# Designed miniproteins, single chains, continued (4), part 107

Each design is a single chain, and the fold is of that chain. pLDDT is the mean over its residues in the fold that is shown.

## One batch from the design tools (miniprotein)

Design m15688
Fold by ESMFold2-Fast:
Structure m15688 (fold): chain A 70 residues (1-70)
Amino acid sequence: SALTEEIERAIAAKDRAALDALLARHDAETMRQAALEVMRRRGRGDDAFLASLADSDPRALLEFLLQTVS
């Protein structure tokens, strides 16, 4: 989706301001679904820890990905 692509661009650029703007623009459920899709695209859709983090705090997951080499 367009949202998933925008999130992936922000993570690749390590652009926290762009990520914060996306999180402010969308509801928590929309961001949770987008975070899970990002994990699937990165081959980590079945990672129990990351799936749990996406469900409880999608912001924290996306910030974690932004800090991690992809």
Scores: mean pLDDT 75

Design m15689
Fold by ESMFold2-Fast:
Structure m15689 (fold): chain A 95 residues (1-95)
Amino acid sequence: SEALEKVIEVLEDLIEMARKGASADEIIEFAKKRQAELLEQITDPAQQALVQRVFQTVINTIKYYKKTLPEELAQFYIIMNLRYIKAELRAQKAA
Protein backbone atom coordinates (compact mmCIF):
# COMPACT_ATOMS: atom_id res chain seq x y z
CA SER A 1 0.00 0.00 0.00
CA GLU A 2 1.40 3.39 -1.08
CA ALA A 3 -0.58 5.07 1.73
CA LEU A 4 1.01 2.70 4.29
CA GLU A 5 4.52 3.62 3.04
CA LYS A 6 3.78 7.37 3.32
CA VAL A 7 2.36 6.91 6.85
CA ILE A 8 5.57 5.05 7.88
CA GLU A 9 7.64 8.01 6.56
CA VAL A 10 5.59 10.44 8.71
CA LEU A 11 6.09 8.20 11.78
CA GLU A 12 9.87 8.40 11.18
CA ASP A 13 9.58 12.24 11.14
CA LEU A 14 7.55 12.19 14.41
CA ILE A 15 10.13 9.92 16.10
CA GLU A 16 12.95 12.30 15.06
CA MET A 17 11.00 15.33 16.37
CA ALA A 18 10.47 13.57 19.73
CA ARG A 19 14.17 12.56 19.92
CA LYS A 20 15.12 16.25 19.36
CA GLY A 21 12.94 17.29 22.32
CA ALA A 22 9.78 18.54 20.58
CA SER A 23 6.82 18.85 22.97
CA ALA A 24 3.85 16.45 22.80
CA ASP A 25 1.70 19.36 21.49
CA GLU A 26 4.24 20.17 18.72
CA ILE A 27 4.32 16.49 17.66
CA ILE A 28 0.47 16.33 17.64
CA GLU A 29 0.19 19.52 15.52
CA PHE A 30 2.80 18.23 13.04
CA ALA A 31 0.97 14.86 12.85
CA LYS A 32 -2.35 16.66 12.13
CA LYS A 33 -0.69 18.73 9.36
CA ARG A 34 0.90 15.64 7.71
CA GLN A 35 -2.39 13.69 8.00
CA ALA A 36 -4.25 16.52 6.17
CA GLU A 37 -1.56 16.61 3.43
CA LEU A 38 -1.76 12.80 2.94
CA LEU A 39 -5.58 12.84 2.80
CA GLU A 40 -5.41 15.47 0.00
CA GLN A 41 -3.08 13.15 -2.02
CA ILE A 42 -5.05 9.91 -1.46
CA THR A 43 -8.26 9.36 -3.45
CA ASP A 44 -8.98 5.70 -2.47
CA PRO A 45 -11.52 5.57 0.43
CA ALA A 46 -9.94 2.44 2.01
CA GLN A 47 -6.48 4.09 2.03
CA GLN A 48 -7.99 7.33 3.45
CA ALA A 49 -9.61 5.25 6.24
CA LEU A 50 -6.24 3.57 6.98
CA VAL A 51 -4.48 6.97 7.23
CA GLN A 52 -7.24 8.34 9.52
CA ARG A 53 -7.13 5.25 11.83
CA VAL A 54 -3.32 5.24 12.17
CA PHE A 55 -3.06 9.00 12.82
CA GLN A 56 -5.95 8.89 15.33
CA THR A 57 -4.11 6.07 17.18
CA VAL A 58 -0.84 8.07 17.12
CA ILE A 59 -2.47 11.32 18.33
CA ASN A 60 -4.49 9.53 21.06
CA THR A 61 -1.35 7.68 22.26
CA ILE A 62 0.66 10.93 22.53
CA LYS A 63 -2.24 12.65 24.37
CA TYR A 64 -2.52 9.67 26.75
CA TYR A 65 1.19 9.73 27.72
CA LYS A 66 1.16 13.56 28.05
CA LYS A 67 -1.83 13.27 30.46
CA THR A 68 -0.65 10.25 32.53
CA LEU A 69 3.16 10.53 32.83
CA PRO A 70 5.82 13.03 34.02
CA GLU A 71 7.36 14.95 31.08
CA GLU A 72 10.62 12.91 30.87
CA LEU A 73 8.78 9.56 30.97
CA ALA A 74 6.16 10.82 28.50
CA GLN A 75 8.93 11.61 25.95
CA PHE A 76 10.45 8.10 26.39
CA TYR A 77 7.08 6.29 26.04
CA ILE A 78 6.00 8.45 23.05
CA ILE A 79 9.24 7.49 21.20
CA MET A 80 8.89 3.82 22.20
CA ASN A 81 5.23 3.62 21.13
CA LEU A 82 5.82 5.45 17.80
CA ARG A 83 8.61 2.95 17.07
CA TYR A 84 6.22 0.08 17.92
CA ILE A 85 3.44 1.43 15.64
CA LYS A 86 6.02 1.91 12.83
CA ALA A 87 7.26 -1.70 13.24
CA GLU A 88 3.68 -3.06 13.11
CA LEU A 89 2.96 -1.07 9.91
CA ARG A 90 6.22 -2.27 8.30
CA ALA A 91 5.21 -5.87 9.14
CA GLN A 92 1.80 -5.30 7.48
CA LYS A 93 3.54 -3.85 4.37
CA ALA A 94 5.85 -6.92 4.14
CA ALA A 95 2.88 -9.34 4.35
Scores: mean pLDDT 86

Design m15690
Fold by ESMFold2-Fast:
Order: structure tokens, then sequence, then C-alpha cells
Structure m15690 (fold): chain A 106 residues (1-106)
């Protein structure tokens, strides 16, 4: 994929959600790339903001899981991080798809 497109998406996410956890920013950026979005509409930003608290809760649950299981192997840590990333990516994709449905009705 073109480096310029990735950098543009990362900048949009960082400017729109400056306080979001890095994993959440990465998930939103990948969701935008998969749906061929280089910018976010006002409706997409609103739908993502609605799901942000749920994504933040998933990230917090990951942190608590790792803190409560300090003897986890590197493989188990990767599995937890991968599962967490997949769940927040799925939420970001669903939020963007819901925004499209709302825009279609207007």
Amino acid sequence: MAKEKVEKIEKVVDETFPDAHPLIKQAIGIAMSELQRESLTETEVKELNKILPKMEAIVKEREETMENNPNMSNREKIEVETTTFFEILKLALEALEKAEEKEKKE
C-alpha cells in the first residue's frame, strides 16, 4: 500500500481523536483503510465517539488481565493483545458502517 495514504490516515485519526489510546487509533486507521476512507465525515466521527467508551473499556480490561497475570508467556501476551486489537477493530468497522447507513437515509 502507498506510504502516503497510510500517513494521511494516521494524521486524520491523531487530529480527530488525540486523547484515544494508541491501539484504538491504530484500529480506527486500519478500519478506514479497509473501507477505503482517507478522511472522516462528521457522521463517522459522531458514531466513532459513541463507541470510544466501549473501546476504552476493552483496552482497560486487557491492562487488568496482564497486570493480574504477570507470569503470562510472551505467546499468551501476544494472544491477549491480538484479541483486544481484533475486538476494537470490529467495533470501529461497525461504527463506520452504521455512519454510512445514516448518511444513505438523509
Scores: mean pLDDT 81

Design m15691
Fold by ESMFold2-Fast:
Structure m15691 (fold): chain A 66 residues (1-66)
Amino acid sequence: MEILKITVADNTTVATAGTVLSGTKTVNGKTYTVSYTAEAAGTYTITLYIDTETEKIVGAEVSFVP
């Protein structure tokens, strides 16, 4: 049984409503990107969960602080 290795990557940015935010992380020479449109002005943290064995994004989480 192969153990999946998941790497958490965080991007934090201050945005205004309607701004498209990009969360990016480079792991083992491969760049991973997700996009999120800010619904309100505030600070957004985009957390990417990356499986480094398959080199895929397995999850994403967005946290918001006004």
Scores: mean pLDDT 78

Design m15692
Fold by ESMFold2-Fast:
Structure m15692 (fold): chain A 71 residues (1-71)
Amino acid sequence: ATDRATTRALLTTVPGVGPAIADQLIDRFGDIQAIADASPSDLMQIPGIGVGLAGRIIAFAQAYLAQQAAQ
């Protein structure tokens, strides 16, 4: 399991995700798997996340998990 600090660092690589949004994503969903399983509307409940950013975050989470599975 990825710890909170590592998950936050990974999420902040997404353009438009700063530490505050990354912390809110972790507080709401817990980990990358939960974020990948969320809908865009679930992410948009977090202040500062619009539809475009929600799509990018989910795509990043899904790509990260696919890369982990390929290792």
Scores: mean pLDDT 81

Design m15693
Fold by ESMFold2-Fast:
Structure m15693 (fold): chain A 79 residues (1-79)
Amino acid sequence: SVPISEEIKKAVKEGVKNNDPEIGLLKANALYFKKEGYDEAAEHFERAIELLKQGKPPEEIFEETSRGLKIAIEYEKKK
């Protein structure tokens, strides 16, 4: 198995290399949230990646990432 930190770095680098840095960043965030046990936050970021790949409006992508971040923040506050 690949360490999550290296998998996160790989996702970001692949995004930049493929001229899709936004997808790389969203993948890195989803992997980080899964590592922390924030499964619902990760699922929202995975949905944002699919919306971005489908060429959906930025507003729909932002809604999914905002929901994911809000969930992650609530998990962090309970630590």
Scores: mean pLDDT 76

Design m15694
Fold by ESMFold2-Fast:
Structure m15694 (fold): chain A 82 residues (1-82)
Amino acid sequence: PTLLTVRLLLEGTGSVPAAEAAARLQAALNALVGQPLSEAASAIKAALDWAERTADGRVEVVLTLRLEDGVYTIEGAEARAA
């Protein structure tokens, strides 16, 4: 299988410390690990949108995807204050 890494930097405009927002985002993304990207995409978007609205400061997200037989699966996710 092919592993793909996607790195995103979110510019938060809210009032929750970025480290706390990142921890909550991490928990939400962990719940999606093992799911096909096609099924998890809406939940990922919602979690990222939430983090941008909620965090005070920058949050970095690293998503690891496994491509196998034309299917993308979420292998891992990491969120941290940047």
Scores: mean pLDDT 88

Design m15695
Fold by ESMFold2-Fast:
Structure m15695 (fold): chain A 100 residues (1-100)
Amino acid sequence: MKEKAKEELIEKLKKDPRFTDEMIKLVEKWAEYATTEEIRMAIESESLVPLVSSYEAALLEKEGREEEAKRVREGGRELAERYKEAVEKIKKREKELEEK
């Protein structure tokens, strides 16, 4: 069930031209440690919005709107950092359960 939800999420992102390969890899990494319900929430919620922010920032930079791009990138980095922290916490718990 989790693997199917993960595949559906990644397939959806691959078909959306707004998502870069790097953004998809970040989502794939997060999904390895997320629950099935969390993956479903990611498909339906704004949790994907921060991943789109780096793409939006790149477009703003191309338009010469550097100050706006900087703000969007900072927001996206902050949320990417939270995803990384969440993945690290899950990995720690998984390792602890395997050792105990």
Scores: mean pLDDT 65

Design m15696
Fold by ESMFold2-Fast:
Structure m15696 (fold): chain A 64 residues (1-64)
Amino acid sequence: MTGEEELARAEELARAAIERSLAEGDEVSKLTAEQELRRVRELYERLKAEGASEEEIARALRFE
């Protein structure tokens, strides 16, 4: 899987975890959302360090 594909998947998992956290309201769901958000941030920083452009990263996150 490419770094961009990995970032996109992590963003989808983070979104699902956040939605679950809002629906359930329990501590486990909140911790899961925090872990997935941290994963997205780590992948974003790794792609930047590897020379990915801001445009490619934004496209992977579907901002465009």
Scores: mean pLDDT 72

Design m15697
Fold by ESMFold2-Fast:
Structure m15697 (fold): chain A 74 residues (1-74)
Amino acid sequence: MPSLEEIRAELERIREEIEAAETVEEVQKLMQRAEDLFRKYASQLDDAQRAELFALMGEVGRAARERIEELKAK
């Protein structure tokens, strides 16, 4: 099982890839990767670790929504 730090690093990388994505489809695939990662590990973490991961997922979700809106406005 990856550490919380490794999970955080992967979610931050996904967020950066979302910000650089050129299509709505790419953003959706990256968001799905983040959700799959969260779903896979959330049940294996303690309450404090899950709260931290949930907060980071909120940041990834916000970046995805903002990027999709930008791409759809074109």
Scores: mean pLDDT 81

Design m15698
Fold by ESMFold2-Fast:
Structure m15698 (fold): chain A 88 residues (1-88)
Amino acid sequence: ALAEAEAAWAEYGAKVKELMEQAEATEDEVEKLELLLEAARVGREGARRVAELLADVDPERAAAAEAAAKEGEEAVKYLQEQLAKAKA
């Protein structure tokens, strides 16, 4: 469970980093926001997965991962609104 959570955290974190680097490399504001939105979605999914893996073995870390997933949900909503404005 802990090793699985650490592996999941590393995997999702690496994907978020790749998407963030792509967002910084683009000159297109719409493309940048789409990449940031995807990074937020991946981060949210990773946090949920870590919370699931830790729920029965480390409830405190599971609760922290759930809080991170909730922050990710808020980031997704914010970036969706920004993307809609940028496309208008």
Scores: mean pLDDT 83

Design m15699
Fold by ESMFold2-Fast:
Structure m15699 (fold): chain A 54 residues (1-54)
Amino acid sequence: MLKVLVTYRNFSTYFGINLETGEEVIVRFIDGKYLAYDIKTGELLGEAEVSLPK
């Protein structure tokens, strides 16, 4: 499971950092799971464990 530190939330979109690579990712909540996507390519990277700002 990808570990993502969420740095910013814009209503429907979460932005964060992949803790293994340091690359920026987009996270979406789909089917009860957080899924991380590469911000440049849009490719699905995998299921993410995230910490969300309140």
Scores: mean pLDDT 75

Design m15700
Fold by ESMFold2-Fast:
Structure m15700 (fold): chain A 68 residues (1-68)
Amino acid sequence: SAMEEEAERRKEELIREAERLARTQSIEDVVAWVSERLLEMQEELELSDEEVKAFMHEILEAIERVRA
């Protein structure tokens, strides 16, 4: 659906921005920023808690790879 495509697009944008921030910011600050963006996205796109959790895990994996 268009909503699913929009959610995936925004997740990919969020991953790119989180990776950029992870190069200069603390992990705690990046995680806090990502959490706020995902909550905004959940409200706007009516995502389930399960979908938000899945997105968070994928973003955290991307951040960890940049910092490793």
Scores: mean pLDDT 84

Design m15701
Fold by ESMFold2-Fast:
Structure m15701 (fold): chain A 90 residues (1-90)
Amino acid sequence: SKEEAIKQLEELLKKAQEQLKKLQAATAQDAHNKALYQKLADQVTNLVHSIQEKLSEAKTGDEKTAQKQLQSAMEQGQQVVADARRLLAE
């Protein structure tokens, strides 16, 4: 349903915000890896902003719009994880 898609988007947003907070804390505590944590924090910040926009569109659109926004947010989240793995491998 539209309501379920919106709820899942809100849950993804909360998880992204929690991860951003952890990365910001890690940046403050670990000077040796500060640059890496900052790059990861920047990627997660972009994800947070993107999910907020998609959530707004899901709330104002129909059920099909909400489902498309959820799928897009999930795919973007997976891409952020893949990009993070590449950064950690360097």
Scores: mean pLDDT 83

Design m15702
Fold by ESMFold2-Fast:
Structure m15702 (fold): chain A 95 residues (1-95)
Amino acid sequence: MKELEERREKARKEGEKKAEEALKKAIEEGKLKPLEEWSEEEKYEIKLGILQAGEAEAVKVVVEELKLDPAQQKELIAEAKEEALKKAEELKKKE
């Protein structure tokens, strides 16, 4: 039980790191413009995308551990994306 929660958090952080590395690689390959040329809104969307990638990896750990069916997996992923969006919007409103 506690081990699953620890694995979820670790997977979430690893997913965020992988998303950041993929972003850096895409910029280096010319697929995306340098961060210095990004607007404040574009930087916000990048942060949201990184958070969503982390949640996706956390969901995979739960799906694998609990042997969830494909329908439950899709629903859990959708809920995780929704929660990441809500957290990002709350940070935006606090300004």
Scores: mean pLDDT 73

Design m15703
Fold by ESMFold2-Fast:
Structure m15703 (fold): chain A 78 residues (1-78)
Amino acid sequence: SLAALEAQRRAERLKESLELADQQVKQLREVHAALAAGNLAEAEALQKQMEEQSGKATQELIEKVKADEEAIAKLLNG
């Protein structure tokens, strides 16, 4: 059914979102550890790397969600 397909795709994307959130928490802990050690330069470099990696991964996930929504919309309207 369409509802089962939509539920499956949403579950897959939510799992990917949770994995991204877990990775971001890990990266934030690394930034915090650098700051706690007094290494501001390392903390800034780690934060920039985190933002670049998270931005790319988030954009890829957004595109997957859009593709899923478009596919479902075409089934509803065709």
Scores: mean pLDDT 85

Design m15704
Fold by ESMFold2-Fast:
Structure m15704 (fold): chain A 95 residues (1-95)
Amino acid sequence: MKKERIELFEKVADFLAEMLIKAGLVSEEEAEKYKKEAMEKFEKNPPPLEELKEVLRELERTREIIEEGIENKDYEGIAREVERLREEERRRRKA
């Protein structure tokens, strides 16, 4: 059970790091540092298996939603809308 918990936590940490990098919120170096710190913290105070399973279920649901969005190429529409909002904010500041 303990070995399974460590492996499961590592997978969760990897998934979160990948998502943060893709979102442009952190660099690869920063993600690796946070992952290492999280693993050290986990070794001292590992959370219960039930909590880890709940987090995994939530991540799996989020993954399906993201994968569907990618398949539908909705990212191009979302990106354009975000760009338009940024331009409107810029215009408001200059006006």
Scores: mean pLDDT 63

Design m15705
Fold by ESMFold2-Fast:
Structure m15705 (fold): chain A 57 residues (1-57)
Amino acid sequence: SRELALRLAAKDLGLSVEQVEEMDELLRRGVSQAAIGKRFGLSPAQVSGLRRALELL
């Protein structure tokens, strides 16, 4: 489920569920992976991995 996937992503990235939901919203709005990475202190690879996981749901 998407809800479970968001919780697993939050645990994997060391973030809150609310932060992962904010990233999902930014990705859906077309905000760049680089801008998201900078905002949340994540590598481009981590943001790319999250995007792929969310898009496969």
Scores: mean pLDDT 78

Design m15706
Fold by ESMFold2-Fast:
Order: structure tokens, then sequence, then C-alpha cells
Structure m15706 (fold): chain A 75 residues (1-75)
């Protein structure tokens, strides 16, 4: 959990810096909160993958790549 939690926190910081759309920021922040509250590392990793998919669909390719790299580090 420590490594997964640290990855989610880094993703949260990137979202705050890179996402300017308030509705999208809220949607991603809700997923981040759920990941941080998760007791299951596998669930937290799946939530990180969902964040990457949302970022890619919204054209935030740099953020999607950053999230995927964090997922690869904790798998």
Amino acid sequence: MRQVREAVIRIAKAVQEKVTNPQLKQKISDLITKALQSRDPAQAIELMREIAEIAEKEGLFDLAELVRREVERVE
C-alpha cells in the first residue's frame, strides 16, 4: 500500500497542476479520493487506470502517460 499511496498522491499533484477544467478536475479528484481510501492495492491500481483512460479521452495525453508510468511502477 505505501508505494500505491505515494503514486496516487503524485497523480493528485499532477491533476491539480495540469487540469484546468473544474468539472473534469472534480471527476478525477473523486477517483483519487476513492483510491486513497481503498484498502485493496488492486482496487487503487484499477482506479489509477480509470484516471489514465479519462485523461486520454479528454485529450490530456501527458497526464495519461504520467498516470500509466505510475501504474507500471507499482504493479
Scores: mean pLDDT 82

Design m15707
Fold by ESMFold2-Fast:
Structure m15707 (fold): chain A 90 residues (1-90)
Amino acid sequence: SEKEELKKELLEWVEKRRKEVENTEDPEELEKLREETRRKLYELAQLALKYKAKTEEEALEALIKAKKEGVEYPAATDEELLALIAQYRA
């Protein structure tokens, strides 16, 4: 399903971003990555709230909709993505 495909894509993307952050030695580039991640997570949080996500499944559905609206997923760590999802749990 599209949801399963996105979940796999998001997990792979989060892992890739974590490795990029871990392997980045330039503090200025690290700060840029974190700033971009914060901005994108904020946008995703706003979209998830708009779609009233209450579970991880609903949050993933909101992320699918965000992707279709042209929002990218540049999260640097698993913790940041999980924190975003967790905030919509009842």
Scores: mean pLDDT 58

Design m15708
Fold by ESMFold2-Fast:
Structure m15708 (fold): chain A 65 residues (1-65)
Amino acid sequence: KEELLENLKRVMEAAPDDLAVDIVRSILDSATPEDLEFLEKLREMLRELGKDKAAQLVDEHIAKL
């Protein structure tokens, strides 16, 4: 899961905001409650990269778990 986050960070650094949101939606569609720790790390990574819209989408999904 850590390797997946590192790969996603590189993709997100290069991606425009709309693409980052689409990638995050795909991740959230397949996410389960067991992925909570991964989603929390993903949210923080997106905030650090300034992908605020994508980070907000992850935050809202976590709140529903």
Scores: mean pLDDT 80

Design m15709
Fold by ESMFold2-Fast:
Structure m15709 (fold): chain A 79 residues (1-79)
Amino acid sequence: MTEDAAKRAREVGEEAEKVGIKDMAELLYISAKDAEDFSKAGVGTSVQNMATRQAQGTVDAAQEEIKKLKEEEERRKEE
């Protein structure tokens, strides 16, 4: 749950870093760390759910940007 969201945020952060959007990668790493810390601290389910939703939202936004950049790369290869 929260750990899975943290892992996904880190994965997408690595992809964001590779395509050159370093600021977004840093934001994703922070979101992942917060989710991991909240999961480890045993905070209430409501707080864990909020952290998970925030991480998911950041991942979704980052994936949209990464997808656009990858489509540009594929278009260049097509030529």
Scores: mean pLDDT 74

Design m15710
Fold by ESMFold2-Fast:
Structure m15710 (fold): chain A 98 residues (1-98)
Amino acid sequence: MRQQISNQLRDMSDRLRQMSDQSPNPDTSRRLRSVSSAFRSASTTLSTSTDDDVMIDVLDSVINGIDSLLSDPGMTQQQRDQLRDMRRRVRDMRDQIR
């Protein structure tokens, strides 16, 4: 379970970094890189933590990161659709950890 969630968060981090590299807006690019880094940190925490509360807090943090990106006018519709899919998956992960 933890390793699968960690791997999925790392894949999402890589995708967010790709979005950042493709963004023509430097502010949007910086936010995407920041959220990508948060996902990478979350992946590391989930691979090493056995504490459900810590894992939930970390997943809540990355959901907040996605919500901040969804509020950015520099995001394309395709990127917003991908972010909504990521948000759903992270929420599902959070619900499984209880």
Scores: mean pLDDT 83

Design m15711
Fold by ESMFold2-Fast:
Structure m15711 (fold): chain A 112 residues (1-112)
Amino acid sequence: MAAERGARAGEEAAEAARAGDAEGARRGAEEAERAAKEAKGGGEAAGATGAAAGARGAAEAAETGDALAGGIGAGLGAIGAGAAKAAGGERGYRAGRAGAEAGRAGAEAAAA
């Protein structure tokens, strides 16, 4: 499912950001964005979009050292998770949460 792929890509972006691997974080963000484009349900789409936003924030934070980019990504991931939950999308909720964690990981790594 697209949201599940988005969640996995977000997790990969988070791990790469924690390791200081900007290229790995970028690959995770690109995969999450592909998953978001394939999501067709409202809750799944909201969550997958949150995963893509969070992963992108992680990648930007890893590339530039800008903790704010990671923080913005984390916030957008959380919003996506909330929207997915409201729509009853468990998979979307997990994807949005993965995005929030990715953005947070990027912000923490950049701040260190």
Scores: mean pLDDT 84

Design m15712
Fold by ESMFold2-Fast:
Structure m15712 (fold): chain A 75 residues (1-75)
Amino acid sequence: KPLPDLEGLTPSEILRVVRTEIDEADKSNDLETYERALEVVDRAIDYARKRKDFRTVSILETYRDYLRTKLAELK
């Protein structure tokens, strides 16, 4: 229920957390779970940008675009 803490995680760990949240949203196929997954992705993007990890930012932006598309389909 609380959002995952991304502080101190490696880029690969952050990507795994994000993928897990997206997988849960895909399984539930509900607006609330997709909105949660999008919030996690947005936080992960901010964290990666702060660390100048632009490769991880690029991957996360692809996940964000996917989630935005899914949210538009459910609205």
Scores: mean pLDDT 83

Design m15713
Fold by ESMFold2-Fast:
Structure m15713 (fold): chain A 97 residues (1-97)
Amino acid sequence: MNKKALEAEVLIALTEMEIGVLKSIAESYKRQGKEEIAKLLEEMRDKAEKEVTPLIEKARQYLKEGKYDEALKIAQEALNKVREMVKEADKKISELE
């Protein structure tokens, strides 16, 4: 049993879910005819994937190497980064009406 390895895997899964939320919200706004907001969310999702995917890959590599403390740290960094992007997206949507 390694609690830190399991925690890192959970954080990676949560990070992937947060990126998925940006896509789902973008699709919802597109269905409502709010193309400008949908485009902004798609651009934010693309940025999140570009910046966060390398962190997810690094965390998975540390897990394979048995470096669980490093894996957990990088997985937490990835989650924090995507959550900050989601907050920025929400703020911009509020400014667009």
Scores: mean pLDDT 83

Design m15714
Fold by ESMFold2-Fast:
Structure m15714 (fold): chain A 92 residues (1-92)
Amino acid sequence: SEETIEEQRELAEELRRLMARDREEAERLALRRAEEISGVRTASLEEAVAALEEAIRRAIEAGDREAFERYTRGLLAAGLPLALLEEERARA
């Protein structure tokens, strides 16, 4: 859990730096990171969040703890960047 928190903080810092320079690169990095963690490939962060929420639900129904943990990490990798990008858009 500590390692996951550190990974999320490092990702958030990298994304904030990229958003100041290139929002599209920040979105691509976040999407790639979510795909690498979860194994779920999508075309956008919004699609990644939706797909991973569904994958988490199925993992819970199946009692698959490893899948649940993997998809939850993927959801955080997509969801936190999506929230930060939407906040930046709202401020512009």
Scores: mean pLDDT 77

Design m15715
Fold by ESMFold2-Fast:
Structure m15715 (fold): chain A 90 residues (1-90)
Amino acid sequence: DREKELVEILNRIKEKPTKEDLEKLLKEMERLVELGKKGDEDALIEAIALASSVLAIFGKLKVFPPTPDNTGLNVAERLIKEVRELLENL
């Protein structure tokens, strides 16, 4: 169960963030964004939710207003960039 595995990784990061766990989440986020580029809107929503959860754990989540320019692919790519920056600082 992919969803269960992702939740378990998020719970581990809350206790002890590791580069390995963060890299696994980043890889999943990037996979979901590639599906979104192919027209899978649900995958974009999942990527945004996953990236937002990671950023929230580190206290770095920024508020994005719900506008056409700040939804879907553009928001997902922006959040994933912030997760990459977190990984570089670990």
Scores: mean pLDDT 77

Design m15716
Fold by ESMFold2-Fast:
Structure m15716 (fold): chain A 66 residues (1-66)
Amino acid sequence: MVGDIYRVVRDYTGGHPGELSVRAGDVVRVLAEHPDGFVTAEVLSGAVSGTGRLPQMLLEPIGRLT
């Protein structure tokens, strides 16, 4: 959901302009969801700060487990 905080579950290297590169354990905020299974997210805690697209399947909700 837009505005929610997620943890990255696996390393991902962005291959296209506008994609984020993230590592497992990075924390992101979702800014927008896209119909192709990608989200636009902002890195809150990670090796690089920034905003970009990554696959939503790599994201685990923080505090919404149950």
Scores: mean pLDDT 75

Design m15717
Fold by ESMFold2-Fast:
Structure m15717 (fold): chain A 65 residues (1-65)
Amino acid sequence: DPHRKPSKPIEELLEEAKKKKTSDIDGGDTPVTFFSLVAEKVVDADTFYTHFNTPEYKANAIPIE
């Protein structure tokens, strides 16, 4: 297999974001922006570009610099 994924891959980050959204107790609007920011810093450029452009990822995360 190629190099392992980072500590938290896009799939895990997305799953974590869903849990917070379900709770809707901590963050309010922050979860969406925070999730996108975390994913951008944690994942690699190629992975970020692919998953970020993917409907699954884009549906939950917004591209914020």
Scores: mean pLDDT 48

Design m15718
Fold by ESMFold2-Fast:
Structure m15718 (fold): chain A 100 residues (1-100)
Amino acid sequence: SATLENAIKALENAIAWLKSQLPSLSAEQQAFVEEVIAEYKEIIELLKKKDIKSALEKLEELRRRLYEWRQRHRDDAAAQAVLTVVLATVEEVIELLKKL
């Protein structure tokens, strides 16, 4: 499926971008980004197995945790910038998978 391939590519591109940001981030931000990269890798493996339901469940739980983390770090501009990009990717992939 072109939609499934697009979802995987979006996550792979997001991982590459997040890795490029790591050297410029604080230790706390690096730990958070490494957790997001690990979650994206697990979601990619589920998508490669065509386990769309489990991938969606993980993305929706990740989105919930991202909103909670955003509230905890409201005054951290660097955290808010990374979170905005991560949330946009998660929401894009959820909408792509819902079309399957």
Scores: mean pLDDT 86

Design m15719
Fold by ESMFold2-Fast:
Structure m15719 (fold): chain A 67 residues (1-67)
Amino acid sequence: SEEARKALEEAQKKYDELVADGKNPQEYEKMKKIFDEILKKADELIREGKSVEEIQQFIADEIYKAK
């Protein structure tokens, strides 16, 4: 849905802002790759018809596990 895609765009923007806070280059690249994989998986969930809330929770859980 359009709402779910907007949520993904907002999550990506928030990640870019966190990265702008000055992580070192290697940690930045590693976290960016992890986040890109999370977003790809979230896009698959959108195509499967998952709700925006489920997708947002999935993204949050995966980011938390990646810390």
Scores: mean pLDDT 71

Design m15720
Fold by ESMFold2-Fast:
Structure m15720 (fold): chain A 80 residues (1-80)
Amino acid sequence: SMAAKLEKQVEELRGMGKAGALLFEAGVPAASIAALARREALDLGVPEDLAEQLARDIAASKDAAEIVAAVERAAETFRA
């Protein structure tokens, strides 16, 4: 069903937030994580404007928690 497909995509988006947080803690620049997140979000079917906003929020993040928060905001917007 469309609902099941959307829930799977939302779960995959949330997984990216956890992965991004780990990359940030490992010393990967926020800008690089933002570029990866944008590509993966687009591959998951996230609208371009939301994927671009997610990338901007991640690039502006100062810690791993802000990256997770940015992904959670994008996931909730995508689910709505």
Scores: mean pLDDT 85

Design m15721
Fold by ESMFold2-Fast:
Structure m15721 (fold): chain A 87 residues (1-87)
Amino acid sequence: MEEEKERGLKEATELANKHIQAMKDAADKAVETGDVEKYRKEFVKHANKASLAASKALEYDPEKGRELRKKIAEVTNEAFKKLEEAK
């Protein structure tokens, strides 16, 4: 159903973006607090959830899903640089 597809895509996109934001927040907290181990675990948790949501988006819209996956990869690369600097 087209309506279910549109709703599913919006929900998956919102969920992915929510977890992408949480990934950024976790990286910032790791730098701010110096508790790299704690926030690295939180980051990975949100990265996994964002990836699942992006995979759902791919099911509805391959272009949007690929865009979300690329965004997750970019945020992950930036966060790992920040987390490594915080050590």
Scores: mean pLDDT 82

Design m15722
Fold by ESMFold2-Fast:
Structure m15722 (fold): chain A 91 residues (1-91)
Amino acid sequence: SEAEALREAAERRLEELERRYERGEISEEEFEEELLRILEELVEAGVASAGAVGSLVELYLRRNEPEKAREVAERAGVIDLLDEREEKLKE
């Protein structure tokens, strides 16, 4: 599917970005900026994993953008996952 292709492309971009950072080709700031863009694209396309959403939320919080962090968490259904876990514990 197109969604799967977008996710695979983003995973490739993340692997390449990490490799470049480990080699010292890019700064920590450049790494975080590009990581932010990749994660934002995945969330906007609706194909981000829960882990990717969590990483984006943490990046926004580090950048002092808590409103964006909340919006992303709500849009991606992270709150729903927490609610489902609470329900399962009541069983």
Scores: mean pLDDT 73

